Designed miniproteins, single chains, continued (5). Designs and how they scored, part 35

Each design is a single chain, and the fold is of that chain. pLDDT is the mean over its residues in the fold that is shown.

## One batch from the design tools (miniprotein)

Design m17268
Fold by ESMFold2-Fast:
Structure m17268 (fold): chain A 62 residues (1-62)
Amino acid sequence: MKLSPEMELEAEIGLLRMKASVLRMAIAQLEKQGTPAAQAEIARLQAELAAVEEKLAELERQ
C-alpha cells in the first residue's frame, strides 16, 4: 500500500508523542526515588524530552 506523505508525517508525530509521554513518566518515577543517580538520569531524560517536544512542535506547526 502506498503511504502518503501526510500519513507518514502523522505516524512520526504519533511516535514522538508516545516517546514524550514515556519520558515524562520515567522522569516522574525517578523524581520519586530521590537518589543522586536518579537525579543525573532525570537531567539526561529532560534534555531528551526537550528535543522530542521541539521536534513535535515543529511538525505540528505544519
Scores: mean pLDDT 80

Design m17269
Fold by ESMFold2-Fast:
Structure m17269 (fold): chain A 69 residues (1-69)
Amino acid sequence: MEEAARKVREAMLAGDGERASQIAADTALKAGNPEGAEAVRLAVQTAFEHGDPESGARAIEAALRAAGA
């Protein structure tokens, strides 16, 4: 959970919103929540578009907790 959120934040800070959203979606899928994977992907993309990587990291943390990851 913490490692996935950190990797998403790092990708967003590196200017790679696509990689950040892919990490988020892949992590949620591996946690057994395919429905949550799409929601997390969109949330991370939106946070990246707003230039707020911390909001993106918080969104993935909340979604992964809900997914049981």
Scores: mean pLDDT 73

Design m17270
Fold by ESMFold2-Fast:
Formats: sequence, structure tokens, C-alpha cells
Structure m17270 (fold): chain A 96 residues (1-96)
Amino acid sequence: MKIKRVTIIVTKDGVATITIFGDITKEQAEEIAKRLSEKFGLKVKSVIANEKIAIITLEAPKSKARDIAEFLSEEYGLKIVGVLETEDYTVIVLEG
């Protein structure tokens, strides 16, 4: 697995969308979703992947955006390069 970029968007309505760009299989994306679910107690809604992009959707409060980003940074050797905080959503970008 070679991750080039991750974008995390968590809305105030409790939806987290994690978009992973790079060389990633569906099985690898499902393992990431499972690890996030087990570590933070989050419900996995969907996992979609096509060897170049994976999109993981979770039920998560907006306050969990940084915890998710730090987990992905530590576990997959990614660097947090941007954070955008608004009333309606948090966006965090990581690069490998």
C-alpha cells in the first residue's frame, strides 16, 4: 500500500468522509475502516475502492476529526499538511 494523500472531512451532522489517494486495495481500505471503528468506537457506513482511490464513510462527531488524522499519520507514516476548521465541518489533509 502506498498512500499519497488523505483528505478527511467531518461534518457537524456526524459524517466523516476519508478519501485516500494512492495504490490501495479494497481489502486494505476495509482494514483501515475496521481499525478506526475499533479504536474510536465509530460506525462504518461504507467502503468504496478501485486500486487508486478509497472512500471510507463513518459516523463520527466533528470533534473526532483530529483523532482520526493523528491515527492515520502515526499508523501509515503520513504528515498532516493542512487543517481547515469551520462551524459546519473540519477538513484535514495528510500527505505521504
Scores: mean pLDDT 89

Design m17271
Fold by ESMFold2-Fast:
Structure m17271 (fold): chain A 61 residues (1-61)
Amino acid sequence: MAEEYLKKGDFEKAVEEYERQIAENPDDAEAWRLLGEAYGKLGDTQKAVAYYLRAVGLEIE
């Protein structure tokens, strides 16, 4: 479960799991938001912002 990887600090596995979830359901705004959070924890601020904005865009279309 991707949330467990976030809890453990295994952000690379969290990213992998959320990316798999998004591949199955690209309209899952929550998965995009959590993917952004995981990249933020990895220090990739640009990707974190990009994925967060994607999540917001899906919610406010």
Scores: mean pLDDT 77

Design m17272
Fold by ESMFold2-Fast:
Structure m17272 (fold): chain A 58 residues (1-58)
Amino acid sequence: SMEELKKKYIETLKQVEAEFRKVREEAARSTNPEEAQKRMDELAKKADELFLKLQEEF
């Protein structure tokens, strides 16, 4: 149901936001562009995977 999907989305969003904030802080502190790029790439990949998972449940 859409109600269950929304609940799962909110739960996932809260958890992921905490992790994404951590990764962004690490990237911002890095003086190494390769390290920063890898962090951002991981962030984007995780976001894509989460959205695909939620879409599949529709």
Scores: mean pLDDT 72

Design m17273
Fold by ESMFold2-Fast:
Structure m17273 (fold): chain A 103 residues (1-103)
Amino acid sequence: DAAAIAAAKAALREIMDRYLEDKKKNVPSFDEKVLERLEKALAAALEDIDRGVFGGSVLTTEGLLLALGLHPDPASLEQFTEFAREYAKENGLKLEIREFLLR
């Protein structure tokens, strides 16, 4: 469903944008190169969602951050989990799809 894919992309983008904005504001020394790598990884994940590829570590919050050498903080995981839960509920997705997006 194109609307479901668009919603997933929007949710992922919104959380990543919030995460990056928080890091820029609260961690003045946050590395600009890390931001670039996060943006590139996000773009790749959004492309995979657009192609209907919902599996794979790159599409999970944990996998995305770990691939960049960062540990996902509990708040970020909780926020992504909430977005994925809302997305799954609204779009009637199976639980396994939510797990692939987060873990």
Scores: mean pLDDT 53

Design m17274
Fold by ESMFold2-Fast:
Structure m17274 (fold): chain A 57 residues (1-57)
Amino acid sequence: PLPAEVGARNTAIAKAAADIVKELEAMSKEEQKEKFGREIDVNDPAEVSRAAAEAIA
């Protein structure tokens, strides 16, 4: 893969992660389960990154 494509994808995930944190903080745990199928720990960057990657897929 081209380095520029990898960089663009990583930037998109990082931006989506910032947006998803705001959305997750506004959501109840039940709303998170409906949208993602699970509760997301906003203090765990791995969980946030996974949710962001799923949101942009």
Scores: mean pLDDT 74

Design m17275
Fold by ESMFold2-Fast:
Structure m17275 (fold): chain A 60 residues (1-60)
Amino acid sequence: AAAEEAERRARLIQLANDYEKTSKFLRDAAAKADPQTADNLKLGAEYAEKLSKRYREEAA
């Protein structure tokens, strides 16, 4: 049903938003961290960005 499809999209958008927030948090943390820790945090942020983009595309 149209309502169920709208709810499914809303859930995917929420997941995308959550991963965007996680990516921003990790990038902010990386900027303040030691170089070794910063590299690991940047990898986590890139992963979160990819998931956010994927869920945004699935929501379309």
Scores: mean pLDDT 84

Design m17276
Fold by ESMFold2-Fast:
Structure m17276 (fold): chain A 99 residues (1-99)
Amino acid sequence: MTAEEARARAEEYLRKAKEAALAGDEEKAAEYAREALFYAAHAAGGLAREGRLEEAARLAAEFAERFAELAKISKGIAAEAAAEGAEALRRFAEDLRAA
């Protein structure tokens, strides 16, 4: 899977997570948020592996913000999953900028 394919998957699952959260389906929203985090990390990691560290850090930071926004509209386990994703991607962006 290319970084571009992983990014597209992350955006797809993040959209599904938002729809599930708005519908009140916390379990499904949490599941989609975790899936989105997996693909977002894969996309940023793929760019980093290619030596594109600045782009990788930017992408990770962008998704971290989007996960933080998802957490604000989510409840229970969905809010927890989204907040965890935001923190993980924020730390990843910081690590990439320190490299």
Scores: mean pLDDT 88

Design m17277
Fold by ESMFold2-Fast:
Structure m17277 (fold): chain A 86 residues (1-86)
Amino acid sequence: SAEAEAAAEAALAEVREAAEELKEKVPSREGVLAAEVAEGLADIAYGVGKVAGDGAFAARLVERILERLKAAIAAGTAAGALEAAG
C-alpha cells in the first residue's frame, strides 16, 4: 500500500532527525551509539517491510522506534533508544 509505505518513509525521516538530536543533546559515546543503533534498526525494519511487501509492518516498527527514541531524548538517556530496538 502506497499510504503505508509513505507513512514508513515519513517515520524513517523522523527517526534520522531524532537520532541527530540525540547525538547533539547526548554527545557521549553512549548517546552516539544509541542514535546509530536506532537508525540502523529503523532501516532494517523498513527494508524487511519492503521485501515482505508489508508497508504497514514497516510503518509500525519504525514508528515504535521513533517513539522510544523521542522518549530517550526527553529523558536525557541513551538506554531508552536501545530498548526501542526490541
Scores: mean pLDDT 75

Design m17278
Fold by ESMFold2-Fast:
Structure m17278 (fold): chain A 90 residues (1-90)
Amino acid sequence: NPVEEDRERLLELYEEILERLGESGLPQEEIERLREMFRNGHPDALPRLIDALLRLGDFDTFKELLQTLLGYSEEEADRAIQAYLNRPEV
């Protein structure tokens, strides 16, 4: 199933990203929060994770996530980065 396949791919990338967030010094509790937010389908889970990746300067991983999960091209991923950076919180 496409939905299940996308979820598996996202989980693989998500776990790798969480490892990088931990290496950057983010507390394990924050990492677990991000994981649970994503599992619960919270709309801010991905933007929050993306923000952390951008702060780390790991644009390659971010682009790979968008391409794998959403089928974005590199240019579309760049546009998404700009959108997330300029997204209002409330």
Scores: mean pLDDT 68

Design m17279
Fold by ESMFold2-Fast:
Formats: structure tokens, C-alpha cells, sequence
Structure m17279 (fold): chain A 61 residues (1-61)
């Protein structure tokens, strides 16, 4: 399932720790669930952004 995951990451250039939010997608269905949840939390996506995200998931899976 796709989800929003908050992780701590270390910058390989300056070695400082930063918090990052990663979008993890296991399928197009998971992407649709994550987009719906994000929109419910006030993060809005345009139709073009949604299409581009779906294409990316298809290309990388």
C-alpha cells in the first residue's frame, strides 16, 4: 500500500540530519489512496500533477 512516511535522512554532501516526507507507492491503487488522503488533509493536486504521478508509478513499477 502507498502511504506518506516521515523519515530522518542525512544529507550526503554536508552530513546534516533532515526530516523528509516520502511518498511510497506499491501500485496505482495505492497512489490513488495516498492522493485521496493528501487531498483530505488539504494538499491539492491538479489533474496534470495526478496524471504525471500515475505515469511515474507505471514507469517505475
Amino acid sequence: MGRLVEVETTDPVDGRTRKAVLLRFDSLEALDEVLAEAEKRGIKFTEEQRRNLRLAVEWFN
Scores: mean pLDDT 59

Design m17280
Fold by ESMFold2-Fast:
Structure m17280 (fold): chain A 60 residues (1-60)
Amino acid sequence: GPPLAVAVEDYRPQRPDELGLRKGDRLEILEEVDEEHYRARLLSTGAEGLVPKSVIEIVS
């Protein structure tokens, strides 16, 4: 399946297409959009959007 990730800090969306995150939120990584962003899905809500790579950690 897609790689799993966890938010390492809170993140406030800067654009309507970004996900808001709280530290500890769990995500599926759907695709790499560019060098700095993933498209991800928040597991608790099913919401999808862009997340900066700097605010998440990929987990094994």
Scores: mean pLDDT 86

Design m17281
Fold by ESMFold2-Fast:
Structure m17281 (fold): chain A 78 residues (1-78)
Amino acid sequence: SEIEEQATLAAAYYIQAGEYGKAGKVIQKLGDVLGDDTAARVARQAVARAKAMPPMPKEEALKKGDEHEQKMDDLIAS
């Protein structure tokens, strides 16, 4: 789903930034909407995507994480 895609990208960028607390909050929020099994699967996908990403400045990774979290929040509110 689009919600799962945005959550995966948001969490992956937060992991890349070293912001594990923010990544965890995205996954928690996803679990509240789509259930814990979906959240656990997306968390695993986010870790895999973060590992596949080239290194980038922390500020850039945080900005991208924030952008994808906002898109997720907009989809949840729709």
Scores: mean pLDDT 87

Design m17282
Fold by ESMFold2-Fast:
Structure m17282 (fold): chain A 96 residues (1-96)
Amino acid sequence: MLEEYEKRLELARKYYPPIVLAQELLRIGKVYLEQGKYDEALKYYKEALEIYKSLGDLEGEAEALKNIGDVYEKQGKFEKAQEYYKKAEEIREKLK
């Protein structure tokens, strides 16, 4: 299961546009989060966040920030989770 996502990620890094890479990074991060592999989930979500920021993709940036918050919440790091949720809300307010 994870090996298939990692294979897709490697192809996206080498051959696909940055937006596709960011989308694959969110997908693999979610799989790691669901397996309780929080450090790996954070790594991939933070990589996606930097790509969305470089593209000016506010929707993608907000989603990546929320996903990072979800990881910290599952780790019991509620203050850290709240920081990322607030950042996501600030970006979403710019979209309204």
Scores: mean pLDDT 85

Design m17283
Fold by ESMFold2-Fast:
Structure m17283 (fold): chain A 90 residues (1-90)
Amino acid sequence: MKISPEELDIAVLELAAATYLVMARRALEQGRKDIAKEYAEKLAEIADKMSELGHKELAAEVYKQAAEIYREAGDTEFAEKLSKKAEELK
């Protein structure tokens, strides 16, 4: 069995998103809001790639996760922008 490059790409993006989400939440728990925002930015980039690959529902969920991290870190502008992107994809 040979997995297609596109199937490998989405699996890698899903793993990366899960990892960055855990790291972002840990940073928030430690009061490291700047670090949390850095990981939220990486989550948004992953969501963009998921959307480009046609996985719009997964992309929407990752955008919402990134928006939550930005909101908790005090960046309401980026949080609202990503929440809107998530709603537009569903």
Scores: mean pLDDT 82

Design m17284
Fold by ESMFold2-Fast:
Structure m17284 (fold): chain A 76 residues (1-76)
Amino acid sequence: SLLELLEKAKKYIEDGLKNNNPVEGLRKAMELLQKNAPELFRDVVRELVKANPKNPEESAKLFLEYLDKKIEELRK
């Protein structure tokens, strides 16, 4: 399901932040979404570019905010 996919992407990013490797977490999450939800991948990339994050940690946090918003929308 899309919900399970988003939760898996979120876990990759959270694990990356926890292990002080946000780049790896972002890479895994982006690869998962690009393969399984390409439209959602394009949307998140657009939002990240718009937000203009300064570093991978900030990118990871913004990505988490986007995923949390989408998960919340799907749970309604």
Scores: mean pLDDT 85

Design m17285
Fold by ESMFold2-Fast:
Structure m17285 (fold): chain A 102 residues (1-102)
Amino acid sequence: APQIEVSGPSSVKAGTSVTFTCTVSNVPEDAFVELSVYEGTTSTGKLVARSAPVRVKKGSSATVSVTVENLEAGKDYLARCTLMDEKGNILAEASKTVKATG
């Protein structure tokens, strides 16, 4: 199975920047990796930031990053990384939550 991991801080001060990084490896087929940041604790919230999709070839690895600067004090955010095939089927996903503090 593909390996996927999101890294970044668990908390950030509002008004500062935060960078999330997603690493994928052991990709089973040609796919795309994308890192998105949502307001709230689920991927159903408002999209705040998103990386450009990065193509990953079968058997290779890739790293994508997204930097967010406009997080609001008192809100939680979800960084979600998805590895998807050409049809949009999710092959793997990983998520990390960050809390914006005042």
Scores: mean pLDDT 84

Design m17286
Fold by ESMFold2-Fast:
Structure m17286 (fold): chain A 70 residues (1-70)
Amino acid sequence: AEARAGLERLGIDYEDRPASEEQVEQIRAGLKTEASKEELDRLLAEGFPASPRDQEAINGLVALVSRPAA
């Protein structure tokens, strides 16, 4: 539930449909650290959410994207 809500905030449609390249680029543009971009790429490559750990990682990425720049 939380992972799906997180993906919706990032603009990813998880209903067995691949995210558009535009949606992925918008998400990547919202991420400001190489570590968070690498984690997003890892999740996309492995097909997510496959585990509770992946759901937690998605929630972390959503939190990073949703916070205003300091």
Scores: mean pLDDT 55

Design m17287
Fold by ESMFold2-Fast:
Structure m17287 (fold): chain A 64 residues (1-64)
Amino acid sequence: MSEEEKLIKKAFDYLRQGKVDEAIKLLNEALKKYPNNINVRSAAAFFYYLLGEKEKAEEILKKK
């Protein structure tokens, strides 16, 4: 399993536990390590969209 997939799965696990801040921190870490990875960007955008941060979600997806 790839490293970015592990980070995404762990972030979703934190979200399920109600640890939203931990999930966001882990997703931001993944974005910092893998800024051009579409799976990481999509996961982060989905989380921000779910939290009502629509503009942040759109900005993440805009980066090529």
Scores: mean pLDDT 77

Design m17288
Fold by ESMFold2-Fast:
Structure m17288 (fold): chain A 66 residues (1-66)
Amino acid sequence: GASNRQEAEDEAATQERLARKLAEGLGLPVTVEVTDGATKVTVKVTIGDESGTTVIDKETGQGTAN
């Protein structure tokens, strides 16, 4: 539903903000790629040599991290 879509977008924004703050505190470069799809939001974060991807389902608001 529309509320779950907003929750997914809010979660993606929170993930981006947290990643940037962590990188700043560590003095490391950060790259955040947010892909807003029709059914899911994908957040890919790279801090220094470490990378992770979170996929958030817009229908359920649930995230899966790799």
Scores: mean pLDDT 76

Design m17289
Fold by ESMFold2-Fast:
Formats: C-alpha cells, structure tokens, sequence
Structure m17289 (fold): chain A 70 residues (1-70)
C-alpha cells in the first residue's frame, strides 16, 4: 500500500474511534473511553514516528481492537 492509502485508512480508523469514544462518554463507560484513547494514541504515534510498515501494523492492531469493542 502507498503512504497516502495508509494515511486515508488510518484517518478512517481514527474517525471510527472518535465515534465510539463519543458514545462511550455519553454512556459513562470510562473503561471503554480509556481503552479507545490508548488505541488512538498508539495509531497517532505510528503516524507521527513510524515507517510505512509500522503504520500498516498499527492500523491492523487498531482495527482488531475496535472490532472487539463493537
């Protein structure tokens, strides 16, 4: 995948995390908010510091964690 494709995919994942966080906050689910925030931070760190392979791996991890929280 190109860097641009990975960036677009990462942004979509971050948007999904934000929607889930907003819902968890509204429901008072502090544990879920904490978990989602950690997932978002890991993905953002990879986007800022990571190689293409590191970004791709971070996206995969974030997608897997989101599936567990849905």
Amino acid sequence: MSREELRERALKVLEEIQKLMDEAIKNGDTEKVTRLNLIAQELMDALTRGSLSEVEEAIKRAEEEIKKLK
Scores: mean pLDDT 81

Design m17290
Fold by ESMFold2-Fast:
Structure m17290 (fold): chain A 93 residues (1-93)
Amino acid sequence: DPLAQLQKQQRSEFQQLVDELRARLDALRARTTDPLKLQNLDKLERLLDDAVKNNDIGLVIAIDSLLDSLENSRTEQEIQVLNDSLNNQINGV
């Protein structure tokens, strides 16, 4: 059944993207002791849970970009900017 195969493929692709993001969150958490980075990771995990619950591909893409920025952050100012951005996403401001 071509339609059933297409639906299975779409679910698999979404699940693979989510699984990759969860693995990246876990990997970053395992290598960080910075309380502000950990706070940002907690917020990203909550946003990812919301994205999965709502089947929100746009939010998953936004999380991927925010996580990439957090993985590449080198200064306290960069981490703070990401924290503020995540607070705005969570609070709808």
Scores: mean pLDDT 77

Design m17291
Fold by ESMFold2-Fast:
Structure m17291 (fold): chain A 83 residues (1-83)
Amino acid sequence: SELEKKAREALEKIEEVARKYLTPDQVEDLRRALETAIKLGLSKEQILELAVQLARHYADEAGVPKEVRDKLIEEIEKILKEL
């Protein structure tokens, strides 16, 4: 579907942003989780909530400072808002 195609393009952009702040393994885990959500037909809102939740979790795990984590989340939200 058009939404699924746009979601995959958004996922690629999220992956590029996440690579700046997260480890390669965390980026791959985030990508796989979001790709699975897209394949399961989750809504735009559900995909956004999942992406934000996972980005927070991985940023906290990687010891990323709050201001940097907030910037990562803001960039992810901007990408997904265009769906």
Scores: mean pLDDT 81

Design m17293
Fold by ESMFold2-Fast:
Structure m17293 (fold): chain A 83 residues (1-83)
Amino acid sequence: MLTEGVVRAVFRSREAAEAAARALEELGWEVEIRRLPDGRYEVVGRHLSPESPEVVLERGRALAEMFRHDYGAEETEVEVREL
């Protein structure tokens, strides 16, 4: 059974969004950056793991916390799905 983790973060600056995306890519996550209609930037990271949903959620929450405190994310969201 595979678990998909998704981390979303919204940044005011393109530089912050690109730095967060790079951090996710270095950890082996698939990453997309898009510009929102309000001029902010959304980073979406996705990762498939054989680990339990609880472990994947903990990992996603740690990344969201890092983005909020170290990268200046204004909004963060974490989702976990069993596949």
Scores: mean pLDDT 86

Design m17294
Fold by ESMFold2-Fast:
Structure m17294 (fold): chain A 59 residues (1-59)
Amino acid sequence: MSEEIEKLLEERRAALRAAVDAQVPTLAKIHGIDPETLRKRALAAADHAAEEIVEQRLA
């Protein structure tokens, strides 16, 4: 695969993971969800979202 695509995907993943880590404690408190459970779910969703963002940018 293209190195450019891999680099872009990794940058998006890093940014989304940072946003998740910053917001998870607040969101967990607001929604009454275990922070570890929410973090795992959010990170999985962020990974998927990063792939979709890269795909959309290439289209």
Scores: mean pLDDT 73

Design m17295
Fold by ESMFold2-Fast:
Structure m17295 (fold): chain A 56 residues (1-56)
Amino acid sequence: SMDAARAEAMKAGIKKANEALDAGASLEEASKAGAEAYAATFEALTGVKVTPAPLA
């Protein structure tokens, strides 16, 4: 379902944002990395392209 796809995409986004922060990235950089991971994961699961937006 779309809700399940959003949950998985959000999980992927949060994981990437946390990895970026752990690597010393800024909040803005981490947010961008998380948003890109969200968009990529959502597209892979649903076939729907979304514009990456900050997760913060």
Scores: mean pLDDT 78

Design m17297
Fold by ESMFold2-Fast:
Structure m17297 (fold): chain A 64 residues (1-64)
Amino acid sequence: DIKKNQLAKAVLEALPIEKGRKLAEELLKSKDPFNEEKAREIAEKLGLSEEEIEKILEIIKEFQ
């Protein structure tokens, strides 16, 4: 899935390496990686800050 791989790459570029890797892995496993609510839930579980979560949600919006 080209769009999923592009999202994963954007996430890896936007976040610190460890957080980006973990979030990209979880999003690639998701049935709906472009769902803002689910992405927020995953990011919160991984311990991302609110600023990091907002950055990821803006990236996801660009794919919609």
Scores: mean pLDDT 81

Design m17298
Fold by ESMFold2-Fast:
Formats: structure tokens, C-alpha cells, sequence
Structure m17298 (fold): chain A 58 residues (1-58)
């Protein structure tokens, strides 16, 4: 995925029905805004949030 696609995916996860996934996605977006995240770090964050969503954790 491109950086734009990864950021778009984090925004989608920030609207997820799971509170835990939403909170984690918002924190990742804030970290990217404040400190900058590499595409590899963004991809890792997206992968972790997708795993949380799949596990049904809140």
C-alpha cells in the first residue's frame, strides 16, 4: 500500500465499531501527525489494528 492508502485505512479503522480499535487508530493517526511515521510503521500499525478487529477485542 502507498502511504496515502495506509493513512486512509487508519481513518477507516478510527470509525470501527470496536472502541479499542477506534482508540488505537486515532492514536496512530495522532502519532503520524506529530512525529511522522514511515510507511513501514504505518503498515505495522494497520496490521496490528486489523488483527485486533479480527480477534473481536475491545
Amino acid sequence: MSEEELVARLRELAADPSRGVRAAALRALQEHEEHGMSPEQLARAVAQLEAMRAAGEE
Scores: mean pLDDT 78

Design m17299
Fold by ESMFold2-Fast:
Structure m17299 (fold): chain A 64 residues (1-64)
Amino acid sequence: PTAEEFVEMGKTYLEAGRYEDAVKYYELAIKLDPNNKEAWKLLAEAYEKLGEKEKAAEYKKKAK
């Protein structure tokens, strides 16, 4: 799968409220393409939903 395909899978899990699964797919997207700003932004959002504020802030910096 491509980084874009992993981002779309992550979005599906995020919409379903399955934030831990969304994180896994966004991490896979970033492993394939570390310059995918959308994946970093969505990873930060998923961590915010999990209450992991420190991790969310860290990944938001990567999404700049």
Scores: mean pLDDT 83

Design m17300
Fold by ESMFold2-Fast:
Structure m17300 (fold): chain A 67 residues (1-67)
Amino acid sequence: AEELREQGIRALDAGDVETAAEYFEKAVKESGYKDAETLRQLAFVYRTLGDEEKAEKYLKLAREVEK
């Protein structure tokens, strides 16, 4: 999970937002959707891609994990 999140961050640094979404999705699935930080990163990536519905979904999950 940590390595997948790291790869997602590197993809963002390279400007490859679509690849970042793929790695962050794999990372959150591996964590059982319990990694609030990666869920917020995924929400940010989807918002950047213009997918506001997915961005809101993952942001809500991140908030639920943190509470």
Scores: mean pLDDT 80

Design m17301
Fold by ESMFold2-Fast:
Structure m17301 (fold): chain A 57 residues (1-57)
Amino acid sequence: GKDKKVVEVEKFLLEGGEDLFGVKPDGVLDEEVIKAIEEYLGLKVDGVADKELVEAL
């Protein structure tokens, strides 16, 4: 479900730099979290969580 993917994404960010974003793995995928992931992975920063973003993790 959506919650599972959101938690996986947040855990990836925490592993890479919790202190950079103050992100908690609470199952909420905010636009700020999406942009942070896109920047970290070198993707286009547009705040949109698409299938490719999740699969790149």
Scores: mean pLDDT 59

Design m17302
Fold by ESMFold2-Fast:
Structure m17302 (fold): chain A 56 residues (1-56)
Amino acid sequence: LEKEAEELLKKAEELYKKAEELRKEHPDDPEAQFEAEVLKGLADILRGLAKILRDK
């Protein structure tokens, strides 16, 4: 369970970094900006799940 929580946190961090890169590299691309927002949302969900698993 704790191992799974760590994997989810790592995945969330990677998604967050990808979102930041998309925003920086494609500032004029509304599709890339939207994709970055989706990736950040997914990262937040994964962090939430990791917290729940870690608290068990």
Scores: mean pLDDT 79

Design m17303
Fold by ESMFold2-Fast:
Structure m17303 (fold): chain A 87 residues (1-87)
Amino acid sequence: GELEELYERARELIEEALRLARELLDLAEKQGNKDALLEGIAAMLRAIGLEFDARLAYERGDLEELRRIIEEAEELRRELEARLREL
């Protein structure tokens, strides 16, 4: 159903954001880029928060919240991809 499809989409996007955040952290550490390191830490925490929120929304059957989480995860993924291209 729609609830399960939205939850799976949210999980996939959050997992991708977590991978990109980890790549940013690794690259920032190798370059000694403190600003990028802090950005990577912040992104990791945002992704973890979204994972918690997605699980809670799924358990509550909150379709609107899952759509919001998907939008936030897509935005985080785009921000991380753009930042990685600049380094």
Scores: mean pLDDT 91

Design m17304
Fold by ESMFold2-Fast:
Structure m17304 (fold): chain A 81 residues (1-81)
Amino acid sequence: SKLEELIEKYDELMEKLGEAAQKFDEEEIKKLEEELKKLLEELKKVLLEKEPELKEEDFEKAEEVYKGLLEKIKEAAAAKK
């Protein structure tokens, strides 16, 4: 299913992000951040289509928390280079 494909891509991107974070590779982290942002938008569209009880506002809080974590990872990588 499309949802399964998106989950698989998410897992792959998270693994790459973890590796880039351990290496403090700021450029790679930034690239992976952009790919994850696009993937999360597609995942949001699929979930809103299949789960009519979910609203866009339910995703805003999750996106805000996730965005905060990515910014902290990026800041830590920049500071430790």
Scores: mean pLDDT 69

Design m17305
Fold by ESMFold2-Fast:
Structure m17305 (fold): chain A 75 residues (1-75)
Amino acid sequence: DKEKIEEAERNLERARELAKEIESTEKGKELLKLVEEGEKEVRQAIKIDPELGAKGAENLLKTTEHLVEQIKKEE
C-alpha cells in the first residue's frame, strides 16, 4: 500500500514538473491546469484503491509526456 502510494505521488510530481517546463506557452498553461485537476482525481482514486490510484497516476504521466512533446513540436 505505502509503496503504491509513493509510486503514484512520484508520477504525479513528474507530470506536474513536465507541464511546468512549458507553462510559458498558452497551451502549456492549459495543460498545467488539466494536470492539476487530474492530480485531484488520482488522489481520490488512491483513497479508494491505492493500486488503481497508482495506475491512474501512471496514465496521467504518460498522457502529459505525450502532450508536452506535441506542444513542443508545434512551436
Scores: mean pLDDT 84

